# Designs tried in a protein design run: designed miniproteins, single chains, continued (4). Part 84

Each design is a single chain, and the fold is of that chain. pLDDT is the mean over its residues in the fold that is shown.

## One batch from the design tools (miniprotein)

Design m14904
Fold by ESMFold2-Fast:
Structure m14904 (fold): chain A 70 residues (1-70)
Amino acid sequence: SALEEAARKALEEAERETLRLYLEGRLTSPEQARAHFERLVEEKARELAEKFGISEEEALRLLREQKENA
């Protein structure tokens, strides 16, 4: 579905952005990278909720399911 595709894309973008910042030295530890990734996931959940007219909780659930099934 369009929602599932958007959730997958959002997770991939969060992962790539976090890795980029880590490699650039803007995140200086794996712990900082993890914390930044979790914040991006929350931001992406809010964006998905607004775009698809679902709750932020439902959007977070979908993103967590994508992460667990990777």
Scores: mean pLDDT 81

Design m14905
Fold by ESMFold2-Fast:
Structure m14905 (fold): chain A 61 residues (1-61)
Amino acid sequence: SPEVQAVQDRLDAMERAHADTKAAILADPSLSPEERDAALARLDRFLAESRRVADERIRRL
């Protein structure tokens, strides 16, 4: 289905963008270890929620 493919393509693009953001967080020398861990945890939660929403969307198509 083109609609399913569009959801998958969007999720793939978002996962690539999140990987880039994670790399930037890990490379940021201005962040304390606590701030880095908190930022990574927030990013991981957002990605998990995005995957859940994508799966839910596909199930409705």
Scores: mean pLDDT 85

Design m14906
Fold by ESMFold2-Fast:
Structure m14906 (fold): chain A 86 residues (1-86)
Amino acid sequence: NIIGDKNIEDLSDAELAAIKRAVLPPALAARISNATFREVLLRLARGESIAELSRRYGIPRSVLSRLRQLIIDAAVAQLEAAVRRV
C-alpha cells in the first residue's frame, strides 16, 4: 500500500486533498473526507472489489478504476526512483 515515496497511511491531509482534487469530480471531492478517501485508497491497494467499493462509498466504478491505476502508477514510479538512486 505505497503511493509515491510514502505509504497510504503516511500521506498528509494536504497530500490526500491534492490527490482527491486531481481524481474526483469537485462535488464528490467535497462530500468525501480525507479520512474516508484514505480508507478507499487502502482498500483499493488491498485488491478489494471496485463494485463493492462503489456501492459502499457511492464513488463511480470509473473513478475507482482510475484511482487503482494511480496507485499502480505510483508504485511503478517509486520503483523507477529507487533504480535511479542506486
Scores: mean pLDDT 73

Design m14907
Fold by ESMFold2-Fast:
Structure m14907 (fold): chain A 65 residues (1-65)
Amino acid sequence: SLKAQGDELFAQGDAAFAAGDYQRAIELYQQSVELYKQAEDYLGANLAQQRIFEAERAILAQERA
């Protein structure tokens, strides 16, 4: 299902985030958002959007270090 594909990309995004690959995490979360929207899973889409924001903040924190 579209929701299951969104869940898989979200999980891959979390793995990339944990590995410190924040740019890759953003790409995976963006794909997850689109699949969740197509599945009408707006809670999943909103959660993935929050993860994108967290990854962007992590990039900014690395640039300041």
Scores: mean pLDDT 88

Design m14908
Fold by ESMFold2-Fast:
Structure m14908 (fold): chain A 100 residues (1-100)
Amino acid sequence: MSAKEKLLQELEELARSLLEAIREAGDDKAAATARINELVAATAKRIQEIIAEEKVDDELAEEVEKVLVGIYLLAMDVVNGRLSEEEFAARVEERLAAFG
């Protein structure tokens, strides 16, 4: 698996885990926010490990960070009622397709 494929897989797994966390929290926005922050932090750490181990260039590292931040902001929009789960899935798919 290439470095880019490993990074894409981490982003795909994050998006899925974020939706699961939101669904499990239901109306508890504080619980949803706490779990989202934990998942994003854990994913960011694994992404940084992949960047270091695979010697990923600065351009690709910057691109993956932008996608990660974008997914986080979309998840927070779902928690705050500004975006549906279906719209989240569609926008994440668009961002991941543009990346990979």
Scores: mean pLDDT 87

Design m14909
Fold by ESMFold2-Fast:
Order: sequence, then C-alpha cells, then structure tokens
Structure m14909 (fold): chain A 57 residues (1-57)
Amino acid sequence: SEIEEVEKKIEEVKKQEDELYARYLETGNRADLEKAMDLGAQGVALAVEKLVLKKEE
C-alpha cells in the first residue's frame, strides 16, 4: 500500500539521518549536521504525508 511505501521511506531517511549525525559527532563537521537536519525535516514531511493518506481512507 502507499502507507507501507511511505513507512519504508521514513525508515530509510531516519537511517541516513542517524549515520550523518554520528559522523558529525565524530568529526565536528557542520556540513554533516546540516545534512542530518535536512533529512530530519524530510522525515517529518513524510510522516505528515502518511497521516494525510490515513485520513483520506
């Protein structure tokens, strides 16, 4: 279902966010932090999309 596809995308984005944030904690590289924050925002947008899909059922 569309909800299952969005859920998988949320999991993928969260994994990438966690990896970039871990790199930032190791290196202090602000670019990795900024990328992790951007991925976090994308994850929130996907979570909102999932809620909209559930409401339209």
Scores: mean pLDDT 82

Design m14910
Fold by ESMFold2-Fast:
Structure m14910 (fold): chain A 94 residues (1-94)
Amino acid sequence: MIVLPASMSDAQKVHFFAQMIYRDILDLVKENASLEEFREVVTRQFRLAMEVFGGDRALVRELAERVLERMREENVPEEYIKIFEEVAAEALAS
């Protein structure tokens, strides 16, 4: 269970959570995870992010944008990037 200190600013929480999600993504890409497995993990991460941020879509959107920017900078395969974008859009629509 991820417990972020109440003393952290929202920006600090977004930054920390984005780093955690990105590390999980790198591990999955390194292990050549299937697109289905990747989608399941990312879906769980966005569900957790929505819970941690109390349903604040603006903070979850900023989180998604930070992770996505880093995926593009680090040349993560486009197939993983597309799934991440789809899952983020689905989570923010809920």
Scores: mean pLDDT 81

Design m14911
Fold by ESMFold2-Fast:
Structure m14911 (fold): chain A 56 residues (1-56)
Amino acid sequence: MSEEEKEKLAEEGQRIGTRGIALRDLALVREGARLLEKGGLKEQAANVLKAGEQSV
């Protein structure tokens, strides 16, 4: 996977993850975290999951 593909996945993951937190939708939070992990941002993925769990 190219560096540019990783950046796009990370941006998409952040958008979906934050939307999931705002909507209190764990499925969206998990999808966002999955995309962040694919983008190489495992720490941010863990943070999104934690924030999502606290929001539900």
Scores: mean pLDDT 79

Design m14912
Fold by ESMFold2-Fast:
Structure m14912 (fold): chain A 60 residues (1-60)
Amino acid sequence: SKEDIEFKLLLYRAVLETGEFVLAELQAKGADPALIAREQAAIDDTRKYIEELEKKLKES
């Protein structure tokens, strides 16, 4: 439903903000490059899913 999509957008936007904050902290600390790459991939996947949800909402 439209409400479910709106709720998912709210949730995943919060996940994206948290992920970006975590990534910045890991980079600042010089964390393991594999961990940084994994967090970057998770952020990229989250952005892609948000774009898909926004498209579905516009088509509803």
Scores: mean pLDDT 87

Design m14913
Fold by ESMFold2-Fast:
Structure m14913 (fold): chain A 68 residues (1-68)
Amino acid sequence: MSERERVLRAAQEVERVVDDGIKEGKSLDEILERVREITDRYGLSPEQREGLLAGARGRYDAEMEKLK
């Protein structure tokens, strides 16, 4: 699997984890721990990991804002 494919697949899994976590009533911290597990499983670099964590935080905030 190419680096680009690993990042893309990890990003898709992160989006599902954020969406499912919100539906299940999980906290942001619980969701971010799941995101870290995903980045470790895909063997991502520290920079790629921080990018996906930032993306997960942004998605969580945007989805939670829609519920207010």
Scores: mean pLDDT 83

Design m14914
Fold by ESMFold2-Fast:
Structure m14914 (fold): chain A 63 residues (1-63)
Amino acid sequence: MIEEEVARLRAASSVPLTEGQALFALGVERGDPELTRKGIERMREAGELDPASAEATLAHLEA
């Protein structure tokens, strides 16, 4: 994946971001629904986001 871009975004953030959160933020910033979905899936796998919230968040930001 885009580890270098994720690391850069995490370093630039005023709050610590997990890998999933950084991928999600990058996907939203770039208007990339695939990247946004990957971020949400990573957060869900890590237990940071429940499946229902992940689905709702993706649908909301996709628009």
Scores: mean pLDDT 69

Design m14915
Fold by ESMFold2-Fast:
Order: sequence, then C-alpha cells, then structure tokens
Structure m14915 (fold): chain A 129 residues (1-129)
Amino acid sequence: MIPEIKVDENPMGVLNDLGNLLTIAVRAAKEGNLELAREALELISRTIEEAPNVVIPGLAAAMERDFEALRDFFVELARNGLGEEVLRLLDTMIEAARRSKSRLRDTAIRLLTQIRDDVQNVLDGKPIA
C-alpha cells in the first residue's frame, strides 16, 4: 500500500525517499494508523539493508547538518506507541553502519547511538538531551 522506494543510486534521491517514508510513518502514527506506520518503518529497514553504502553516509551527513530533525522523527514515533519498532530500526541502522566501508561509519554509529539512547530515555520517562 505504501509506494515502493525508487532506489536511485544517487544518495540524495534515496535520502529524500527515506525522509518521505519517515514523514508518512509519523503522520500515520499520530492518526492511530499503526499498521501503515509499521509498513513504512519496515520499508525503511529493507532499504537500509539493501543499500547501506548509499544510505549510511547520507544519514551521517544529514545528522551532522541537522541531528535534531532526525531525532525528533524517532522520538515522535516512540511517543505514539512505536518505541520497540523504532529501537529495532535504529539497531538495524547501527549494524548497517558497522558493516559499511564508508569514512563516515564511526560518525553514523555515534549519532545513531545517541538517537537510540534518546528514544530509550523517552520510553523510560527520562529527560533527553
């Protein structure tokens, strides 16, 4: 039911598609459509697993430019009942980063781990940084 990601080997195209899926997931979760939100998150996870060397460097660059924007998407999903799904997706991203040969690998691992900690803190009722 969600449009398939057009895997463009251009990192900008893939990142725009992932950003659109995150927007769909957040909107669906806020509207109580958890099935659609999960479908969007599963498609994001598959794209990362299939194209980690395209996705991971682009995510690292995007997070260095605006870390809070990506963090806020995941926190919003967690606040709307998708915390476990978000933690699984972040673990998938971190593992993909560890397998990446990109020079941005360590940056991606560090920033994604920080988002994961923020999501876990939200689920535990603790303040986030």
Scores: mean pLDDT 79

Design m14916
Fold by ESMFold2-Fast:
Parts: structure tokens; sequence; C-alpha cells
Structure m14916 (fold): chain A 74 residues (1-74)
């Protein structure tokens, strides 16, 4: 389903925040945003994650991703 695809992409971003570079996170966020341009909730989430990661608040970024994944599973 589209929800399962979105969860998978959020898990990829989560992994890159933990193990990758800021450049890889930024690229993946842009790709995800471009794939779901009409999903306003997802667009807001991805912008928030970008802002948090760019400011070094990785813990809050990971928490926001976790919350979004839980919401998509319901």
Amino acid sequence: SMEEEKIEKLEEIEKLIKEGTLEEVTQKLREFSAEYPDDEEMQRLLLEIYTLVSSGDLERALERIREAKERLKK
C-alpha cells in the first residue's frame, strides 16, 4: 500500500540520520517530498525533519519519524 511505501521511506531516512551524512538525509528528504507532492501532512513532516536535522536536533527528528510511522500503521 502507499502507507507501507511511506513507512519504508521514513525508515530509510531514520537509518540515514543514525548512520549516514547530512547530505544523504537531505537528498532522501527531497526525493520523498517529490514523490508525494499532494500529501500536505507528509510535506509538513519532511520540512520539520529537515529543519531539526539541519539544526542538529537528531533526537527530536527521530521522535517525529517514530510518531509518523505509528500513525501510518493505524
Scores: mean pLDDT 85

Design m14917
Fold by ESMFold2-Fast:
Structure m14917 (fold): chain A 64 residues (1-64)
Amino acid sequence: DKEKKEKIEKLLKEKKEEYGLTPVEEELARLILEEILSGKWTEEQEKKIDEILEKLREKKLNEE
């Protein structure tokens, strides 16, 4: 699970810096991603992470 957690952390860090996630938003996104990764296929896990983060980024950008 360390490798999965590290991947999630890296992705969250990148996106957090790009669109500025609040601590609460980051924590929630992390929990969701962690749950997905825990029970899903590796390939699908990465795809879902990217989709979720991109969707959050898109919404945040529009809410400027």
Scores: mean pLDDT 64

Design m14918
Fold by ESMFold2-Fast:
Structure m14918 (fold): chain A 120 residues (1-120)
Amino acid sequence: MDESIKDLIEESKELIPEFAEELDEILELLEKGTKEAVVEAGEKTIELLKKMLEKKVPKEALNSVLKLTIGILAEVSLYDKEKAEKLLEEMVKVMKEKGVPEEEIEHFKEIVEDVIEKKL
């Protein structure tokens, strides 16, 4: 696991302490380093993002978790590219359903797709 992912989890825990347990679970799954654990971390990150968007968390906290999500999807792509692409599609759907501006969604998608392409 990249040290930068740990730093992003720590930052996110400071910004959204109510989700600290979910963030710790994601970190533990990534540290296991198995395909099954890393994929589960990706799925839990989407669930966390959905909860944050429903609760209307501060934009700074949302941005921190979006950066973390880019890193986690990149890790998933090293084990299962098709699953990483599916998780990205699920995230885009959640963001659209929760009213995130289309320009912000397109920018996020472009960054994730670029990172996935470069790591594979």
Scores: mean pLDDT 79

Design m14919
Fold by ESMFold2-Fast:
Structure m14919 (fold): chain A 100 residues (1-100)
Amino acid sequence: SKEDLLEEIILKAVELIEIIDKAIEEQNNDPELIELKKKFEELFREIIDAIVNNDKEKAKKLLEELKKLAEEILSKLKEEYQEEFKKTFEQLEKIIKEAI
């Protein structure tokens, strides 16, 4: 169901935020990562709102913005976090596309 997809989307976003938080701690509270985390959380909230309101075109546009932000985050992460972040984000993207 759409509700089950939304729950899965939220759980994957939480996993991504946990990866970012671990990276922030390990990288001496990198202010760039802290700022990117805030942007990620804000953009993710907007995507959830678009999905809930069945605004498919807005959700697609916001997902493309989230993908660009994810690439920027990935470039700032230590190598040890890059693979897990990328894999989890690819899973998130797939579920969002199924929910749209």
Scores: mean pLDDT 88

Design m14920
Fold by ESMFold2-Fast:
Structure m14920 (fold): chain A 84 residues (1-84)
Amino acid sequence: SPLEEAEKLLREAVDAAFERYGRIPADTFAEIAGTVLADVLGLPREEALKIAREAVKKYGPWLTREQAEEALDEVVKRARELLE
């Protein structure tokens, strides 16, 4: 499904960021997640970015791997709720 493809792309992007940099900025995560939601699920970009920013707002400027995984799960959950 498009939602499963979006989750796969987000997990691959998070894994790539941690492999290359050992960390991911919260803003970078939000932009990647928002772009994937908009492009894969066809969500309006402003709405996709709001979902992504909301998922990371409780964390600091840099995400740990655990925080990035939690934010990814929240983004996928919010996207699923919006599509159903």
Scores: mean pLDDT 83

Design m14921
Fold by ESMFold2-Fast:
Structure m14921 (fold): chain A 73 residues (1-73)
Amino acid sequence: AMAEALEAERRARETGDVEAWRRAVEAVLARARENPELVPEEVIARAERELPLAEEALETGDYEKAIARAEAL
């Protein structure tokens, strides 16, 4: 469910698990595509901004910087 995906995203950011964070953000976006009318625009916009940060962190290994940038959103 969407609430589970959002909770997983929050836990991943708190623990610094970037792979779990990327999966959680992808799940939020997948849910938004499936039920766009049920997902707030703010949630979709945030997930769209967070996905490239998580992907960049996995590619570069700069996890702390990516998480800090996501927390600032």
Scores: mean pLDDT 74

Design m14922
Fold by ESMFold2-Fast:
Structure m14922 (fold): chain A 65 residues (1-65)
Amino acid sequence: SEAGRAADAALAAASAGDDALAERYRKQTVELSGASEEQVRRAMEAARAGDGAAAHRYLREGGAV
C-alpha cells in the first residue's frame, strides 16, 4: 500500500539519521493510513535504535500497515 511504502521510507530515513526526510514520510504515513502519530514515532525511535522487529510491531499496532 502507499501508506506501507511511506512507513517503510520513514523507518529507513530514521535509521539513516535523516530526521527531515523521516518526519516528511511520518506525516505522509499518518495522512494516508490514519495511523496513530505516537505509534509511528515509536516505530521510528525503534528503527533508530536498530530494533526493526519493534519498529514493525509499532507500525502494525498504530494501523500504518
Scores: mean pLDDT 85

Design m14923
Fold by ESMFold2-Fast:
Structure m14923 (fold): chain A 97 residues (1-97)
Amino acid sequence: ALTLSLSGPSSVLAGQSLTVTVTVTGADKPVRVEVVAYNKETGKLVARSDIKEVKPGTSVTITLTGLTEPGEYIVKAYAFLDGKWYEGDSKTVTVTA
């Protein structure tokens, strides 16, 4: 089965870039990957990455900007394969002042 694993820091300073690593497994061809950040309290989408093409069994480094307000955020990976978006791994990231 297609699996996205997400790793990276659990905190970042407000206004700094968050860099995460997404690993793709269980696909037989390249997938397009995007990482997004939602404010945990409001559910509002606050940041999204460029879409990157990732070969199965490999990792890509993705950078998020726009995390300017302190708080807790859900950072989540998505994959696009064969006309469908797949919801991947997520982590909570704390943005500090």
Scores: mean pLDDT 84

Design m14924
Fold by ESMFold2-Fast:
Structure m14924 (fold): chain A 66 residues (1-66)
Amino acid sequence: SVFEDQIKESKVSKEEIKELLRIMVERLRELGANLDALEKLLDVAEYVGEEEIVEEVRKLKEEKLK
């Protein structure tokens, strides 16, 4: 994915990206993010391979579709 290449180029650790993803999930939950933003976040979470974050984003998407 495009974001996968960006992570490799920026020398940012996967641990730092996981922390940022957790913060983004919390903020998007509070701010009522649109479906496009959640889909992009899901792609990033799947790339990082953090299943807990992936499940949280999937849950937010499902709540948006109800």
Scores: mean pLDDT 71

Design m14925
Fold by ESMFold2-Fast:
Structure m14925 (fold): chain A 92 residues (1-92)
Amino acid sequence: SERLQNLNEQIQRLMEEMEKETDNRLIRASAGRILSLIQEAYDIGMDDETLQTMQQVLALLQQRLAQETDPELRAHLQAVIADIQAILAQAS
């Protein structure tokens, strides 16, 4: 699906931007946008490439969470991780 490919490309760009970002507000915004794109991909119908992308997102968010000391950003990342895990459980 061209739409799924476009969503995967957008998610990948947001992941790359989030890895370079130090502003907690922008990290929160990127994580939330990634979740929204994943929800849209789920509604369209998940393919193996999108499932792989979701697993990469989870790994990145979990790694960021492990190193994060800000309680508000930690809480936000935990919520996004939980929502993505719930989507993966339904898609599997």
Scores: mean pLDDT 86

Design m14926
Fold by ESMFold2-Fast:
Structure m14926 (fold): chain A 63 residues (1-63)
Amino acid sequence: SVEEGREAFEKILPEVKEKVKDLSEKAQDRVITAVEVALLQGRLDRLDEIIEKAIKNAKNIDK
């Protein structure tokens, strides 16, 4: 269910926040949203690459 994806997201959220804590709140929101979408789509594989790409994109767009 969608709710199971959200629970998985909540479990990984502390690690995602740790990776983006030095970014602006807007950039953090972009990364967090991208990770949430990936988990809701069942994309647990390559999650680290998704996080890294989202961080780079958020930094470039935010600035």
Scores: mean pLDDT 74

Design m14927
Fold by ESMFold2-Fast:
Structure m14927 (fold): chain A 71 residues (1-71)
Amino acid sequence: GPPRISEEELLKGLAVVAGLLRDHPDDAEVQARAVALLRELARKAGRERTERAIRDHFPELADALLAALDE
């Protein structure tokens, strides 16, 4: 079926997650909120689509973002 969110919404959400992880690496509460948002985006967009967007648009954070989806 059609995706629950648009590609633009997914990419904007991933940009917010990436910014929070990049700008607040030592803030455990901010990191936890960013991971929760990432998991919500993956649930709405689908895991495969979210993983592809991460690899294509956020390769510098791919290891951290993909690991967060596995846990």
Scores: mean pLDDT 81

Design m14928
Fold by ESMFold2-Fast:
Structure m14928 (fold): chain A 73 residues (1-73)
Amino acid sequence: EEEVNRLVREYAKYKALVDPEKAETYRQLKADIEAGRVRVVLSPEQRAELKRKYEEAKAKYDELIENIRSVLE
């Protein structure tokens, strides 16, 4: 349970940085989970899918950071 909630928080963090149009929604989701207002319970298959999506969001975040560093000199 704690591992799932940690994974969701990290996914929401990277998604907020990659998708600015939905950043507010992801920030609120992260805050709700941290406050214990929302509990995420996933099946083993859903956890595997979430981990895959997290890895994709992390890769996009790394690309975004590299792009920003290039622009900032």
Scores: mean pLDDT 74

Design m14929
Fold by ESMFold2-Fast:
Structure m14929 (fold): chain A 86 residues (1-86)
Amino acid sequence: AREIIEKLRESIELLKAGKYEEALKLFREALLEIYEEHPELLPYLEEADAELEKYASNPPKSMEEKFKKLAEVAELIVEGIEELLA
């Protein structure tokens, strides 16, 4: 769990720094680990999935919009994991 939270936080920091490609890679690695190693986190993944679905249905035109959307999804997952593991 700690390693997943670390990757998600790193992803958020990369998004804030404007490093979209690096952030996306770490974000996806964290999501894959959550899916495979922590099925108990599925409720938080459902919330994140809904946000990603909105992103996919209405793709942002600019890189800045993509940063914002990915940061929102990553923050939701981090908050959910922290609340669950507290």
Scores: mean pLDDT 68

Design m14930
Fold by ESMFold2-Fast:
Structure m14930 (fold): chain A 104 residues (1-104)
Amino acid sequence: REEAAALQEEAANLFEEAANLTDDEELKEKLTVLATKQRQAAEEIKKAENKEQALKIAEQALKEAEDAYDLFKNGVEIPNKEDILKKLEEAIEKQKQAIELLKN
């Protein structure tokens, strides 16, 4: 659980780094909100009553991140879009690792 929560926190930090790569205020706000939600998910994983609850929290956080990635990828072209998408991909990979740890 602690290890899975740490990976989820690393994912949150990567979303925050992605937000810092954009000068577009609306996109920065969306990525900052996502980072905050991902940090909340990490704390909820740590506080979960059982493994099944922690897994559901992690899977929901991953779903939200993947939905945000798809919206960003298919959105308007902005400076640093490729670097932003790379940070989001790294964050999603950390979340997938957290889910794998929770399944075992």
Scores: mean pLDDT 82

Design m14931
Fold by ESMFold2-Fast:
Structure m14931 (fold): chain A 77 residues (1-77)
Amino acid sequence: SLAELLANMTPEEKAQLAQIDDFEKKISQETEELIKKNPENADKIKRIHELQLSGLDTSRELLLRRVAARLGLPPPA
């Protein structure tokens, strides 16, 4: 389960996950600021942000798959 993977992560793996989470917060804040400056392009800016979030979700999935492999657990769905 995801909870089991998170509970058994090393400090280094937790740091990598935290870095991904921090980057997501940063790009979300930057996206909000960009929309405020360019409200006419809000829909396009939101679409770009969705693609960026999708990329970060892939990074999290790859990290969790590596954790699962190390623990001998099945990869997350």
Scores: mean pLDDT 86

Design m14932
Fold by ESMFold2-Fast:
Structure m14932 (fold): chain A 94 residues (1-94)
Amino acid sequence: MTLEEIKEEARRAITEAVEAGEIDRVSLVALEDDPEALELAEWIARHLAELGVPALLVTVNPKNESVEVRALGAPLTAAERAAIAKLLEQIKKA
């Protein structure tokens, strides 16, 4: 399956779930050293934001143990901040 085919399937599934009221917020995690996964995650996050669903994109660089977080459509919640802090601690320990 190509990246474009995955994007089209994801677009349909996400749109249907949002319209059904099944999704109100999404968090996506991508490894910076996997460019196809990062492209797909960024595309999904942008599409969710366009549909009015808040999305978090968390990009992890395992080589320098860094994490970047982008909030799309809404600011970070306290729960999301706590989850990010926990993820950062896990990466530093690995």
Scores: mean pLDDT 68

Design m14933
Fold by ESMFold2-Fast:
Structure m14933 (fold): chain A 62 residues (1-62)
Amino acid sequence: SAEEAIEEARKALENGDITAAIRHVMRALADGRYEEALKLLEELVKIDPRAQSALQAFRRLV
């Protein structure tokens, strides 16, 4: 579920697993949890600047 995807993304982020965090965020976005998923992308950008392009692209669509 989108709720579980958000929680798994937060756990992956806390553990430094950027690949897993991005995967879970993308699932949450697909399930319509746009605002919470975008906030998680903002946290990912603080750790890995490569997430910035994904964040900007999704902000333009939402």
Scores: mean pLDDT 74

Design m14934
Fold by ESMFold2-Fast:
Order: C-alpha cells, then sequence, then structure tokens
Structure m14934 (fold): chain A 69 residues (1-69)
C-alpha cells in the first residue's frame, strides 16, 4: 500500500538523515551564515532522500525535497 511504502521510505530516510545531520551540525563552522547552514542541511537531506527513494524503489516522486525544503 501507499502507507507501507511511505513508512518504509520515512524509516530509510531517517536512518541516513539523522546521523549525517548530527555529524554535520557537530562539524559545522559556527561562523556560517543561515543560508550556508540551510544549504548544507539541504544537501544532507537530499542525499538521504535520494538513498531512501532508491531503497524503496521510487524513481519519480511527485514531491521533491528541493520543492519542499
Amino acid sequence: SKIEKYLKFEKEFYKVFKPRLEALLAAMDPTASPAERAAAINEVRKQAYDEALKKVGIKNPKVKVVDVA
């Protein structure tokens, strides 16, 4: 079902996103601008999103991280 695919996607997304986000924030330059921080976070989010989509077999999602984030 669509719900099962969504839940699987969400689990796979957070498996990649959460530890990478935590590592990014710990290593982030404290002098970085809000825009630079947002760009770095969005890159990690995009990587996690792409990996999660590949894992659950979704190639052409209607919603993209670039459009949402």
Scores: mean pLDDT 73

Design m14935
Fold by ESMFold2-Fast:
Structure m14935 (fold): chain A 91 residues (1-91)
Amino acid sequence: MGLELLLTGEKNRAIKLLKQGKFDEAYRIAKELAELSKYYPELAGTLAMEVADAFEKAGYKEQALEIYELVADNATPELAEKARKRIEELK
């Protein structure tokens, strides 16, 4: 059992699906990972931020905003601040 390995695998899968054009599946995994920041605020929050960045760079601004919002609500204060700054910049 490796939580870091498991959650990093989910991040990698979401980014791979995004690159393959499987947008809905990638977004579902990204949201699940962001919601896990309630339980693993530093680990899951950091990985969710990386997935949100990948969505943003791929041009999926609305979906990146939703992931950043979940991180802002659930992650550590430091990650929440970073997410809020990204949300403000993307509006």
Scores: mean pLDDT 85

Design m14936
Fold by ESMFold2-Fast:
Structure m14936 (fold): chain A 85 residues (1-85)
Amino acid sequence: KEEVLKELERVAERVRQAIADDPSLSPATKRAMLRAADLAVELAKEGKEPETIVRVLNALRQLARFAGHEELVAEIDRLIEKVKE
């Protein structure tokens, strides 16, 4: 659904802003978070199965939690539920 893709793109942009504003994150962690966010968007654009997108979002969720971005974790959790619908 176009709605899910827009929400994925919104969360990916939110990830970009969160990591740009966080000087405590290593370059490796920032790269991993950006890669996971971008991959979730690309998988949705390619029409991949929801389970595949959810797997990538779960990886992003764990990285966001490790980084201490609890609000971002909550946004990713809501997005996972929308993808599963």
Scores: mean pLDDT 83

Design m14937
Fold by ESMFold2-Fast:
Structure m14937 (fold): chain A 88 residues (1-88)
Amino acid sequence: VNFTFTFNEAGQTGSQTDPEQQTSVAATLTQHGDEWTVNVVVRAPKPASFTVTVTLEGETLTVSVSGDGQTGEAKKGNKTLKLTAVVR
């Protein structure tokens, strides 16, 4: 199962490419200056893959993680995007 989330200054826009209707997803973005954190919690029967793209202050960072209970990180200059994904 693959999940794609996009965040920008106007808020979150996300798309799910899972053909199963038995998934539940919660994704949140928190910004602390140059550190951006996205937390994803999925209720899914299979391991999931996540791709998160954040565009804030004219900078775009993308991070991808696959599997269960994994974390990812992307850096660009002094900006850091952290992703924590949990599958239940």
Scores: mean pLDDT 68

Design m14938
Fold by ESMFold2-Fast:
Structure m14938 (fold): chain A 85 residues (1-85)
Amino acid sequence: SSSEKQQLVSLSVGHALLGVAHIEEGDLEGALRHFEESRDLWLSVDPNDSVAYRQLARIYEEAGELEKAREYRELAEKYEEIRKK
């Protein structure tokens, strides 16, 4: 349902904010756990959402996980191109 999807999006955003808080505390491992949960929740709503992948790329970039940021950036570009075609 639309309400269920909205709840999953809200939970995803909440975990992303917790991840940022952990970065501010210097807890990279805690941050990454929350970012991964945010990712899984967001992608459970729409796994082909290029916007979701682009946001995840930014989150991993802020966490200093540059290789994961690159992977999610590439996924965002891939799904953006598929949607255009």
Scores: mean pLDDT 74

Design m14939
Fold by ESMFold2-Fast:
Structure m14939 (fold): chain A 84 residues (1-84)
Amino acid sequence: LDALLEQKERLLKKAKENLELFKKTKDPKYLKQATEDKIQALDIEFTLALLGVRSAEEYEELLKKTEEKKKEIEKETKEIIEKS
């Protein structure tokens, strides 16, 4: 459990660092890495949240929120790449 929380925090920190590198260099490789790090962190977050789910309604809500977050990350990445 602690290892998953640590891995999630490391991925979020890497994503932030890669996004800052993208802002400085405008190199799309850093944006791609930041996006991948965010998606991996979201997958860990989903797994951890799933342990607390007690009903079908809670599961459905968690699944919907997770899918919405994935779509947002993908859209943001595409918009940034096209603008850059």
Scores: mean pLDDT 80

